# Designs tried in a protein design run: designed miniproteins, single chains. Part 38

Each design is a single chain, and the fold is of that chain. pLDDT is the mean over its residues in the fold that is shown.

## One batch from the design tools (miniprotein)

Design m1297
Fold by ESMFold2-Fast:
Structure m1297 (fold): chain A 62 residues (1-62)
Amino acid sequence: GGAGARRGAERGRNAAALARTLKLSEEQIQAAEDAAKRAEASPTGEEADRWARLAGRHAGVG
């Protein structure tokens, strides 16, 4: 539902922000941001959560 999709997108965005804050490699930051973008574009909470998890992995959290 919409709430699940919003929470997934928020988690992805937070993971991407964390990667930037920790000054990880440009490759890790870009990968986390790309995954966060996919989470934001996801129509379902399950899809958004999947991409948010990937963003977290790239940021070293997950």
Scores: mean pLDDT 82

Design m1298
Fold by ESMFold2-Fast:
Structure m1298 (fold): chain A 106 residues (1-106)
Amino acid sequence: MSLILEADMHVTVAQMGMWVARKLLELDPEEAKELSIRILERLIEFVKEVYEKTKDPEIGKLLEELEEVLKQARASSDPAEVVRLTGEAVDRMTDMFTRMEQQALS
């Protein structure tokens, strides 16, 4: 196993949501909000498809959590809050699939 894989693994996985949020904040506030909501909608569609194929209760719970985040994002008038909610949603999705992968390999 390479030292490069060990060095970058935690940065690539653990910081994805923060990276997405930072990039969205480089946009105009209105564009950041619109794109953040589109990202959330696409994440929900993907997780829903995975849930329909697997019927995994953990994926079902993630789907419910992401749908609540989307409701909060649509109700918010603060673009920065919408960006933060999108970053948190990316992190929740990444954490779930990382845990499932670790369980499958154990």
Scores: mean pLDDT 74

Design m1299
Fold by ESMFold2-Fast:
Order: sequence, then structure tokens, then C-alpha cells
Structure m1299 (fold): chain A 89 residues (1-89)
Amino acid sequence: MLAEKVAEVLREEGLVDVEVVDENTVTGKLPATGTEVTVNISVVGNEVYLDFTAAEDSEALRQLAKNVALKLDKILEGYRVAGFSLNVE
């Protein structure tokens, strides 16, 4: 399941309280700030899109999103991470 692989990568990037909410949604917290991050997963054919939502914009969030997208692209066989976006609540 894609959401489980996203959760694995979030844990590897150091997020805590990482939870798979449903097949398209994963949540976690940045350990330094406690900022909650929601990742929404969209799939079109073999292309994966990741939407990161948090209450605050930060360099840590931007770096997290980039690292997660790059790591997922390398580990997902048969899929390509086509893009990611950052949304501030």
C-alpha cells in the first residue's frame, strides 16, 4: 500500500507519531516543533503526487517534502513521484 511506504519514509526522515489515516492520507509530527504534517497521496496511472499540509511554513517542512519525494521515487517500483506541493493551513 502506497500510504504505508509514505509512512515508512516519514519515519526515516525523523517524524514522530506517524499514522496511516486511510489509503490516501498519512499524518506525522516534526519532532523539534511538534508541527503536524498531513500528506495526501494522489495516483494518476503510474504517477504519484504528494500534497503536504501544515499549520506553519518552515524550511524544515520544505526540506522534508523534498526528501520524502526523492526517497519515495527511488523505492517505488512501477511508480514515479511526479510532483509534490506545500499547503499552509
Scores: mean pLDDT 81

Design m1300
Fold by ESMFold2-Fast:
Structure m1300 (fold): chain A 97 residues (1-97)
Amino acid sequence: SSEDKKLLESATKRIIAGNPDLSEEQKKLLKKAIEAAYNGDDKSLKEYVKKLVAGLSKEQIDKIAGYIHLEAIRLELEGHNEVASILRKVNDAIADA
């Protein structure tokens, strides 16, 4: 829904703001990964995540995963479990990469 998309966009902005060390290309890849997860495009999600993590240190990857986890918890506490599941899918793809 348009409401779910807005919630996801707000969460994405906070995740990016928490990771100011990311390049503009890395920020775009993270946004594309989240959008692919929202659209159920598991193939594109895995591709964008692999490209993102290939350019990052383990510490940077863990920091991104941590911010995604915090945003998923926030959404779950507010009753937005479906939107939270999209962020958890992104974190699963990061862990598998």
Scores: mean pLDDT 90

Design m1301
Fold by ESMFold2-Fast:
Structure m1301 (fold): chain A 80 residues (1-80)
Amino acid sequence: SAAEELLKAIKKSIESGDPSEAEKTYEKYKDKLSDEELARVALSAAGYSEEAIELYLQARHSPPEEARQLLAQGAALAKA
């Protein structure tokens, strides 16, 4: 998938210290990825667990009070 290819490119760029592969892959897929998919890729590349990512994304679509609780739970689950 576009999200999977972008995540792989970002991880490779982090390992190499060269951002060109991530930038090139982002330009190729940016118009095919939703804001949610881009957020998933960014959080996964930053080392967040799948559980923490799901809580973050649920918070984006939740009422403010519920969103605050979901974000606190996500922070408690730590990075993957």
Scores: mean pLDDT 73

Design m1302
Fold by ESMFold2-Fast:
Structure m1302 (fold): chain A 103 residues (1-103)
Amino acid sequence: SIQDLIDKMDQLLKQIVQMMKNNAPKEEIQAKLDELTRIAKELLKQLSTVAPVEEVIRLQMHYIGFVADGLVAIRSQTDEAIKQFEQEGQRFLELAREVAEKL
């Protein structure tokens, strides 16, 4: 379900942030970010069939933002970059929940 995809993304986002804070190998963090982006794409695909197009576009913009911030966080490994990635990922999830609740 859409809710199951959102819940799985929330769990993965928290795991990735913890891995970044613990200085896990970049390859392992990248693999988890790739898993998160695959689930996000599936969520966007499912929402595109049932949600208003403008809400899907907003979600797609936040998806692009958190993926970019995740790549910056992996590369730089600064507290500021990790925090930005976490905030953008959470914003995507909050918007996805709001869209799902209106269905």
Scores: mean pLDDT 89

Design m1303
Fold by ESMFold2-Fast:
Structure m1303 (fold): chain A 96 residues (1-96)
Amino acid sequence: MDEELLEKALELIRRGKLAEAERLALELPEEKRKEILELIIEEGVRRVKEAVDNVVLKRLKEQLKNGKITKEEVRERLKKSGYSEEEIEEILKELE
């Protein structure tokens, strides 16, 4: 019973249905509920960061195109956002 609810909650998290997963988590025992809520928070933070990073990348492209920021400053900001050196080089190529 609890195992089926846990599996369903994990599938909802995977699909990005975080609100539905949270509602389902309330029906789980305390220990399993805590685990699911922690996963929802982690996935929510990841999705918010990804959305923010996409907005930041768009702004950086506009600023670079308008000469308001240098390639070096873009590289520094992407490093702070957790991008790898290889990913940064690919992004910089797209900005040209």
Scores: mean pLDDT 76

Design m1304
Fold by ESMFold2-Fast:
Structure m1304 (fold): chain A 68 residues (1-68)
Amino acid sequence: SSEVQRLLQLADEYRQKAGEIMQQGNALSAQLEKVGRRLAVLAGADSSMQAILYSSLSIAYRGEARRL
């Protein structure tokens, strides 16, 4: 039916929008990682602490982005 076709079109549109949001989330996650590494340097954190902060921020925010 025409109603079913319209609903399928809406579903495809929302799937596309969800994909765009995920891509935006991934880009934001990368920026947060960069800021986190810079803050660690300014705070006088050593390379080990910088690696921990980078890994933790990347995992946490990429996980949140994937939930969208």
Scores: mean pLDDT 70

Design m1305
Fold by ESMFold2-Fast:
Structure m1305 (fold): chain A 97 residues (1-97)
Amino acid sequence: MKELVERFVRLYNEWLNMPPDTPDEVIRELLEELRRAAEELLENLNDETVEYFKELFGLPEDTTKEDIRRFLEELLETADRQLRGLERLEEQRRRLR
């Protein structure tokens, strides 16, 4: 379980720090992995996972399991929006050919 939280944190940090010249394919792969990690975390969210997550992100001690669940759900929505944006850009590029 700790490995899942660590993987998520790594992917999240990679997403936040992506270089502007990162290819769309790489961005899509990263977003898909991040989405999968977030979904796995939501399915396996327990007290130990919550405490470890709070420690890695430096969250306040009063952060609840529900707060973390909301964060992960909002992240999934953001990732889905970005993935749909990439699909639209690909369609536009194909039409320009």
Scores: mean pLDDT 78

Design m1306
Fold by ESMFold2-Fast:
Structure m1306 (fold): chain A 85 residues (1-85)
Amino acid sequence: MLEFIEELIKKLSKEFGLPIPEVEAENEEERRRMYIQAKAAEYALELRKEGKKDEEIKKEVMKKGIELAEEEGDEETLERLRKAL
């Protein structure tokens, strides 16, 4: 699972020109956050392949991120996404 997340983050940084974040999870909170971000980003790529507009992608990705944050128990990410929505 961790290797999959690292591969996905590398793909995203390459495709979107984003800086590669430090992928060393010092604690379980960071690992959950990375997992949520990776899954949300994967979903964003699928929506972009479907030709969705950026604004629609943002809304769907935020909803997915909130769902994942609830499932993983990442309260900080959940609160951040709720404020951004």
Scores: mean pLDDT 65

Design m1307
Fold by ESMFold2-Fast:
Parts: sequence; C-alpha cells; structure tokens
Structure m1307 (fold): chain A 65 residues (1-65)
Amino acid sequence: LEEVARAAFAALPERQQRVLRLAGEGRSQAEIARELGISPGTVSRLLDAAEDAVNEAIARAERER
C-alpha cells in the first residue's frame, strides 16, 4: 500500500506533490498558500485532486489482487 501510494504521489504534478507534502507536515491551507504563493482555494483544489489520484491508484491496486 505505501509503495503504491508513493508511486501515485510521484506521478502527480509537482504543485500537487508540494501541497500534499506540506499538508502531511501539519501545515494549514493558509500556511501552504503563503509558502507556495497561491490562494487557499487553489490549495484546497490541489489537495482534493491529489487525494483523488492517490485513492484511485490504491483502489486499482486492490482490484488487481
């Protein structure tokens, strides 16, 4: 599972990877927005897209077992 999640993460656009990493460090959306120079709304959308991509990859791996 961790290997699948890591591979899915590596396949994400660089922006989504950075947002997800910062969120994993416990940063708020406002803090991530400040760090990356984007809006909190953009952070929210990037997080949603990144979570969907990782969850889809995990679900696909589980269906292939």
Scores: mean pLDDT 75

Design m1308
Fold by ESMFold2-Fast:
Structure m1308 (fold): chain A 115 residues (1-115)
Amino acid sequence: MPSLPLPPETVATIEEVLSRKSSEVNEAGLHKITHDDGSVSYDEVTALLYIALSARPDLPDVVEGLVLMIRGVLTSPNVLSALSPETLARLPFTPSRVVPSEDAPLPPLPVFPPR
């Protein structure tokens, strides 16, 4: 099924960021957002992505709705280093979700009794 509408709390967070940061974007011509942990993001999409994911890492539907933007943005090592390790581990599209299953050796087949 296609992604449902984002949770109201996530939408409110995104709208609040856009409203507060729009003047900085217009003034400098840069999509710059500085986070509380000292990380800096250059791009409106990047800023929305890590703010939304950091605030609500337990909402995979939000990530699914942002998948196209996330894939492009999270290819940047600067963005990846700005995210917390716990947030990265909870992202459903990160390599950490695939690598263990992909590289896991096949378990031995169970031997059923002949009777």
Scores: mean pLDDT 44

Design m1309
Fold by ESMFold2-Fast:
Structure m1309 (fold): chain A 90 residues (1-90)
Amino acid sequence: MERTARRLEAVADALREMAKEFSPEAQSLLNKAADLFRQASEAYRAGDVERARELTLQAGKELIKALSLMSDEERDRFLARLQAAVAAAG
C-alpha cells in the first residue's frame, strides 16, 4: 500500500514537472492527470483501494489524451522519464 501510494505520487510530480515542456492543451491534460494520480495516492494511504483504482483509471484516460497530442519522439522521451520517476520512487 505505502509503495503504491509513493509510486502514484512520483507519477503526479513527474507529470506536473514535464507538463511545462508541452503545448497548453497537453499541459492542461497532464496537470489534470497529475491531480488525479495525487488523489489516488491519498486514497491508497487512507485505505480506500476502490476509490484509488477509480481515480487511477481516470488519470490514465487523461494521460492517454495528452499522449495523443505528442509526436512519437516526444511520447518516447516522456514515457522514459515517467518510468525513471516510478523506478526511483521504489
Scores: mean pLDDT 84

Design m1310
Fold by ESMFold2-Fast:
Structure m1310 (fold): chain A 78 residues (1-78)
Amino acid sequence: SEIEKLLEELLEVVEAAPGVPEELRRRLAQTIRDFLAGRASWAELGAVLDEVLRRLDSESAARAFELLSQLQALLKAE
């Protein structure tokens, strides 16, 4: 799915970025898996994403915001 693809690309951006703690990366990966499986809400995923975005450098944050904008548009189309 396009949602899954965007979340995978977002995770790759976070994994490549310096300054994101490993615990937060693991929490993001787990929350993405739970969201895709219907076990976590968008609000729960959004809370983890907001925390990750605060830890990203400017370039990585810009790419992450682009991917999140596309993801939010797809979720609103439901």
Scores: mean pLDDT 83

Design m1311
Fold by ESMFold2-Fast:
Structure m1311 (fold): chain A 76 residues (1-76)
Amino acid sequence: DAEVAERTALFEEIGRLADEVRKAYEKGLISEEDYKKIMELLDRASEAVAAGNLPEARRLIDEAKKLLQESIEKAK
């Protein structure tokens, strides 16, 4: 049941990342624009997991992580 385990792990990672993004926004470390963009990527990642497109979900999660890091570094 590798696919179910992988989907569960990806949903958990998306949830953790969404919480991290929310906390960064609450602390004023990222702009509302960047917050919205990152959350849109995470929503798309969740859709990809639900559709069984796990490679696309991983790509979107990685893109969201990159944007979060870049947003914090830019002090937006």
Scores: mean pLDDT 84

Design m1312
Fold by ESMFold2-Fast:
Structure m1312 (fold): chain A 65 residues (1-65)
Amino acid sequence: SVEDAIAGLRELAARSSGATRTILLAAAHEMRDLSPEEAARTLRGAARSLSGEVAAEVLRLADAL
């Protein structure tokens, strides 16, 4: 669900710092009023500005929507 994806982003943000944390929190905020399809697009967009395991986890959240 979108709610579960937002919770996942917040958990990733709590384990991150700097620009990565800011990107994850911004995506979580943006997703609050989106459909699952729109939320998945937001997550894939955010992943393009991320790298490594964090980007992979964000893409897994998108695929679960």
Scores: mean pLDDT 86

Design m1313
Fold by ESMFold2-Fast:
Structure m1313 (fold): chain A 87 residues (1-87)
Amino acid sequence: SRAERAVALLERTVEALGEASDYGRLDAEASAEVLERTARELERLGEGELAERLREAARLARAGETGRALDLVTEALIAAVERARAA
């Protein structure tokens, strides 16, 4: 379903960014690019609110606030999971 696909996209994004952060490999520009790509995928799925959160996370990443960006992506994942459970 759309909800399951959104959750899968966000889980993969959180895992990739979290792993990079654990190894001290978070690059601001690379993180923003990943987040913007995920936002475009969410928008194509019709998940506009989640896409907006990911675009905000990308802006935070470009500003060097990669930890805050990861927190925002994690919040988006929680929202997506709750939406999938409500369906």
Scores: mean pLDDT 80

Design m1314
Fold by ESMFold2-Fast:
Structure m1314 (fold): chain A 87 residues (1-87)
Amino acid sequence: SEEALKAIREAIENLRKLLAESTDPETQKLIQEAIRKAEEAGVYASLGRFDEAKRKLEEAINLVKQLPKSPYADKAIEAFKKALELL
């Protein structure tokens, strides 16, 4: 759905904001990996491949959970969970 794609984009935007504030290379790598998984989820969702999209979103959530506590990380997880409910 368009709403699921919007939620995925919202999550990616929050992760990009977190990446801009991050100075630790390992944290930056985890954020970039989470963004990549989210972008892959968006592609699968746009193709109607919802099981693959959900798997990629779960992978993105697991990466974000490894990050230091941040309002941007929390908002990204909420947006990913919303996307999962809408797929």
Scores: mean pLDDT 90

Design m1315
Fold by ESMFold2-Fast:
Structure m1315 (fold): chain A 81 residues (1-81)
Amino acid sequence: LEKKIKEIDEGMDIIERMWREGASPEEILEAVKKVIKDPEIQRIVENSAEMMKEDKEIGLGVLMTALSTLKVALQNELKKK
């Protein structure tokens, strides 16, 4: 659980940093893929890549929302006993 939360934090930090630096959504997605090792988080990234085919910025925003939501869920699991 803690390892997954750390990977999510690292991925979100990369997205925010690269977005502020003016990187393309494709470059940001590739950078996140290299950092994320957990298969569940990789599936979220892949699903967001499909959404990026319609709108690249919206797809990236959905990725951030999905990662944030998963992080909250995992933090709640850590609070169980």
Scores: mean pLDDT 75

Design m1316
Fold by ESMFold2-Fast:
Parts: structure tokens; C-alpha cells; sequence
Structure m1316 (fold): chain A 94 residues (1-94)
């Protein structure tokens, strides 16, 4: 597959972040459903980083996205979602 430009990587990452934020905000979804959808979106974000022409810049964007989503999950009382996102962020910082 052709490598994603930084602009394409940013756009796709923002789209996934908005999808996760919408899922976190959905009062009809269980925490288990929110966690499953968050895990799938994070997997797609990891693929974006791997497919990026500028992987260092894409990785930094991924770290910032995980941080923002973890804060949102904490604000909404979604402990399992927040813990997953925080653990993934720690893995990237190691």
C-alpha cells in the first residue's frame, strides 16, 4: 500500500478520535461496548502510524490523541476505557 502523507494520517487519526469521543459520549452504549470500540479504533490508529510516511510525527499525534481521549474517558467515569488508553500511552512512552 502507498504510505500515508502526514496530512492524510492527521485527517484519519482525527476521524477515529471523533468516532471514539462520540462512543464515549453515547449514553445508550455499555462500558464494555465503549471499550471494544475504543480498542478497535486504537488498533486502526496504530496501523495509521505504521503506514505513515512520517512515522515519528504520526506517533506524536497518536500519543496526544490517546492523552485527550483518556482525559475524556476519566471525565465520563469510564474507568476501564481510561485505564486501557493510559496503558497504551505508557507503552508508547517506553
Amino acid sequence: MPLLSLEEAVARMRELALEVAAVIEDPSASEEEKLAKTKEAVRQMEEIVRASAEPEAARLMFQLTLHDLALLAREKGLEKVAEFLEAKLRELLD
Scores: mean pLDDT 86

Design m1317
Fold by ESMFold2-Fast:
Structure m1317 (fold): chain A 67 residues (1-67)
Amino acid sequence: SLKEFLQALGQAFKESGRDELSRAELEAVIQQAPAPPEVTQALLDEVRRGGGVISIAELRGAIDRAL
């Protein structure tokens, strides 16, 4: 569910100790708590644009645009 996905994202940011996630960290979250394909694709596209990382602000914007 989207709620479980958002909880897993929050945990991943806490574990990273950064305000950014790498593509590998994001893909691990998606594997644990799958989001709708449009959300998943928007986030992966944002990571690619960000040179392999995504910030909390970029993540929020990408989810809002995909929903």
Scores: mean pLDDT 80

Design m1318
Fold by ESMFold2-Fast:
Structure m1318 (fold): chain A 55 residues (1-55)
Amino acid sequence: MKEEQERLRRAIAAIEAYKEQILKQGKLNGVEADAERQVKILDEQIAKLEEEIRA
């Protein structure tokens, strides 16, 4: 159980880092709207992982 929660926390951290990179690249390439859509999907994935940690 604790080992699984630690893996989920690391997965969340990796997704958050990926979100930052997507937003940064989207701004540089002029595709901010596409980057924001991708970030919204990733936020939904993070929320699901957070629910699994709390369950």
Scores: mean pLDDT 80

Design m1319
Fold by ESMFold2-Fast:
Structure m1319 (fold): chain A 54 residues (1-54)
Amino acid sequence: MDNREYVDRLVAAAEPLLSPSQLAEMKTRLDAAIAAGASKQELTQLYVDFLLAS
């Protein structure tokens, strides 16, 4: 699974946990990380950190 598909699945899993504005922010941050060449581990850590901060 590529990083784009992985991130899209992470965002979908967060839909019941976050508001629409928080989901949009998470997606923006994860999309930026993919564009910067982040690994799946880095994307997962960013996702977890965002959920814990929310």
Scores: mean pLDDT 82

Design m1320
Fold by ESMFold2-Fast:
Structure m1320 (fold): chain A 94 residues (1-94)
Amino acid sequence: SLHGAQQFLELLREKLRERGMSEEEIEEALERVGKVLEKNVKKSLEEELLEELGDILSKEQAKAIAENIATNENLDEAAQLLADAFVAYFEKRR
């Protein structure tokens, strides 16, 4: 749902701030993840994550994140996995 997408993006924002990311880095991460969540495509969430975030996520990370989101079992874990991947990405660009 739209509400669920917004809640997930706020969780991701908190996880990135806890990891010391700048506001610019946080907004870049939220924009890229937001594009995945806004797509109405008949593809798996894993495929959509890899198309948008393939430079940040491995196939194993995308699968784990997609499973956690799709099952609603742990959105916090999915947000932490994404935050860790973005931290590694931003650190390589510094």
Scores: mean pLDDT 80

Design m1321
Fold by ESMFold2-Fast:
Parts: sequence; structure tokens; C-alpha cells
Structure m1321 (fold): chain A 77 residues (1-77)
Amino acid sequence: MQQSRQLVQQGAQHGLQGDADGMVQSVRQAASLLPDPDAAQVLEDSGRHAAGMLKNGADPQLAAQVVLAGGESAFSI
């Protein structure tokens, strides 16, 4: 759980830098550490959504917030 939370934060940092691919990779690594497949899917979906936002020119801060919110939702499952 702690390692997954750290990886979600790393994903958010990549998002803030406009690095959509780095954000998705960190989020996928976090999801791979979650034993619940529903939690893992929520986290992966949030990462893909945030990456799409960045690629469409959205504010990097908003993309990072999507990843962090997805992480909190996944960790509550």
C-alpha cells in the first residue's frame, strides 16, 4: 500500500511535468501492487484519463489531481 501510494505520487509528478507516458507507467506500476483487481482497474483508468487530458492540452495540475483522486478511490476499495 505505501509503495503504491508513492508510485501514484510519482505519476502525479510526471503529470505536472507534462510527461503523460511517465505518468501512465508509474500509475500502472502502482496498480500492479494492488491485490484487488477492481482497485487496480480504477487506478489504471484514472491514469489513462489523465494522460488523455495532457495529450489534449489540459492543465498539468488538473491531470495530476485526477491521478491523485484515482489513487485515493482505489486505496478505499
Scores: mean pLDDT 83

Design m1322
Fold by ESMFold2-Fast:
Structure m1322 (fold): chain A 71 residues (1-71)
Amino acid sequence: LPVAYLAPDASVEDAYELMKFYAGKALIVATRSLMEELAEKYGVKLTQLSKNVYEATLPDGRKILVRLRKE
């Protein structure tokens, strides 16, 4: 499965656009803090699938796999 890394230096707005782009195309790797900011600002929902793997559900219903990295 292709893997895309979300840079912590990216704005939350840019990270959200990247999540929409990679939905159905790749698993993304991101920090917990970036994902929590995304959830707070855009209503992205995180569902835990395993120890470090989550399913992120975007407000429009699209889903993307997220692996959390250590900060």
Scores: mean pLDDT 79

Design m1323
Fold by ESMFold2-Fast:
Structure m1323 (fold): chain A 88 residues (1-88)
Amino acid sequence: MPLDTELSVDEIFEILKEVFLEWYTKEMPELSEELREALAEATAQLLVDSLRAQYPEHPDKFTVAQILEHLKKVLSPELTKMFEEKLA
């Protein structure tokens, strides 16, 4: 999607949760499905909270550009690439 596309916090949370669930399923397949889902949800919430702290003027909506800029600062290059592909 275009970099100026605005996503709600709820949409961002769901995207973060999906990507982290995929990541934990790949990197930690020995964990139970329930534990991987719990980790994905917790990580998604922490990142949403950090994004809100980074851009306090618009706490309910963020552009794809703002999301990717923030993720590049806090995540590994491999994880950041997964989000770039998901948001394309």
Scores: mean pLDDT 80

Design m1324
Fold by ESMFold2-Fast:
Structure m1324 (fold): chain A 68 residues (1-68)
Amino acid sequence: SAATLEEVERLLEEAEREATRAYLAGDRAKALEIYTSATDRAIELVADDPELKAALEERRARAERVLS
């Protein structure tokens, strides 16, 4: 639903801001934890939408590649 998509967008935008702050402070592990935790929550919210779930799983994998 549109409401679910809006919630997912808000959640990921907040996580990206917080993860960026942690990264700039030199804490890559915290940045990864913040981003992946929010992405995992977003995946739960879209469990009934396989296309959106796949996109979020790819976004999670990309974060691990970049921040690991």
Scores: mean pLDDT 82

Design m1325
Fold by ESMFold2-Fast:
Structure m1325 (fold): chain A 80 residues (1-80)
Amino acid sequence: MRARIEEVLERVEKLLAELRATVDPSDPRLQAILRGMEELLALLREFVRDPSLASEAEVDALAEAVENLYAEALALQAEL
């Protein structure tokens, strides 16, 4: 479990770094997505500290939520 949580954590950190490098910091919609990803990152860090707090289903759901937020950010950038 811990290895899976760490894998998802690394993915979130990578995607956040990519978005922060490329998104307009003044766009409130993009900033809302970045905040959402930061909240998921904080939760994953708690799960790394205590893996018993997370089920495999919860970790998989967080991984899916991260990919969905990333896709939404890319779609918003394409519309602007």
Scores: mean pLDDT 80

Design m1326
Fold by ESMFold2-Fast:
Structure m1326 (fold): chain A 61 residues (1-61)
Amino acid sequence: SLEDIIAFIEGVLRSMESVRDPAKARELRDMIEAAMEYFKVPEEVRRRLLERAEEIVRRNE
């Protein structure tokens, strides 16, 4: 279900918090973006999750 997919992506975001390699952080962000597009995650939810991923990437710049 979409709820399970969103929960999975949020799990990946939690894992990203421990990542310190900028390249790995960007790779995970791109994977999250692709997954949300593929599974047709609603725009409002997609925006929130992407903003979170981008914040993590920015911290590793």
Scores: mean pLDDT 84

Design m1327
Fold by ESMFold2-Fast:
Structure m1327 (fold): chain A 61 residues (1-61)
Amino acid sequence: SDEDKARLGELTGASDAEVDAAVAGIRAGDDRPALRLYLSAPEERHAEVAALLTALARQAR
């Protein structure tokens, strides 16, 4: 959802394009962009970032 993308951007500093690339990567089996976003967030937010990335990757197109 747009709300999940916006929240992930707030937590990581990522653009919408970077979030979309990370989500597409997870779906394709390349988690490197997603791991980059995860590590960009403060440690206390890592669980929230992982949950948002997982939710976005599971959403139907």
Scores: mean pLDDT 81

Design m1328
Fold by ESMFold2-Fast:
Structure m1328 (fold): chain A 97 residues (1-97)
Amino acid sequence: SMSAIERAREALRQLESDDPETRLRAAETLTELVKTGDREVIEIALEGADILLESDDPRLIKAALELAKAVLKYTEDKELMLRAIGMILRAIGLLME
């Protein structure tokens, strides 16, 4: 069976898909995997949020917001929390355009 880290890396690859539905499912997978509290999984999830925030699709930007919020809930690492806060602010700014 695949480890949480292997599943997170596969989801990160799926975020490069031309299909928005595939990207949304990958974002949902990363959000669930963040619940493990694993630092490497959370770092992969933050990379995924950056990819989603490059989109012009509001659904993908909202998915990035939810992913960053999950990181804040499931990590106590100050560096990762600050990265997630930055992503939340960026997502809100993009959605207000």
Scores: mean pLDDT 89

Design m1329
Fold by ESMFold2-Fast:
Structure m1329 (fold): chain A 74 residues (1-74)
Amino acid sequence: NRGELMGGIAVGVARIALGVSRAIGRPDARLSQNAIRQAQQGYDYAVRGGGSPTLLQDARDTINDARDWYRQAQ
């Protein structure tokens, strides 16, 4: 399923970016904004390609985490 694969990759990249930023312990507007975009793209891939409910939930959670991290960077 391309939606599952492409969505999973995009969400994974967003989570890695957030994980690195959090491991360093500093909010970063650029990294978190990019993570928001990647997670939103992952959600779109999952919706369009018939991704699993698990992927859709993971994408939503990642978007929320990225937005919260971005808020802290402002």
Scores: mean pLDDT 78

Design m1330
Fold by ESMFold2-Fast:
Structure m1330 (fold): chain A 90 residues (1-90)
Amino acid sequence: MRAEVERELDRLRRAVEKANEIKKEDGEELSEEAERRIAQVAIEEGILTEEQLNSSVQAVSDALMAAAEALEARDPEGVAAYAEREEAAA
């Protein structure tokens, strides 16, 4: 279970990092192109379905948060351990 949760968290972390990179590139007031790129990253990482490709950045963010909450509900100890490990590695 923990190894599976860790892999899903790593995938979610990569999606969030790519989304933040796109946000930094576009700055304030994200363009429609940047919003679509963020949605595409979430689809590629398996967080969203292709039906949600045209989702707004808020919808993508909500989906990422929901995925993180679902992982925490499945293995709260593993999620906490992952967070501490990432903080220690930073």
Scores: mean pLDDT 63

Design m1331
Fold by ESMFold2-Fast:
Structure m1331 (fold): chain A 53 residues (1-53)
Amino acid sequence: MDRGLRIAELARLLREGTSVRDAAYRAGFKSLSTARREFTRWVGRSPSTLRRE
């Protein structure tokens, strides 16, 4: 899958309230560390900042 599409799916899941871990795996990332690194590089902020409580 395209990396940008996986980042977009990760962001969507986080906005829906999915945990960072579950959102990462559901978006197709192989590990949480990879998902966090890729997301921060593409979005400029950590994935947890999109998951508002």
Scores: mean pLDDT 73

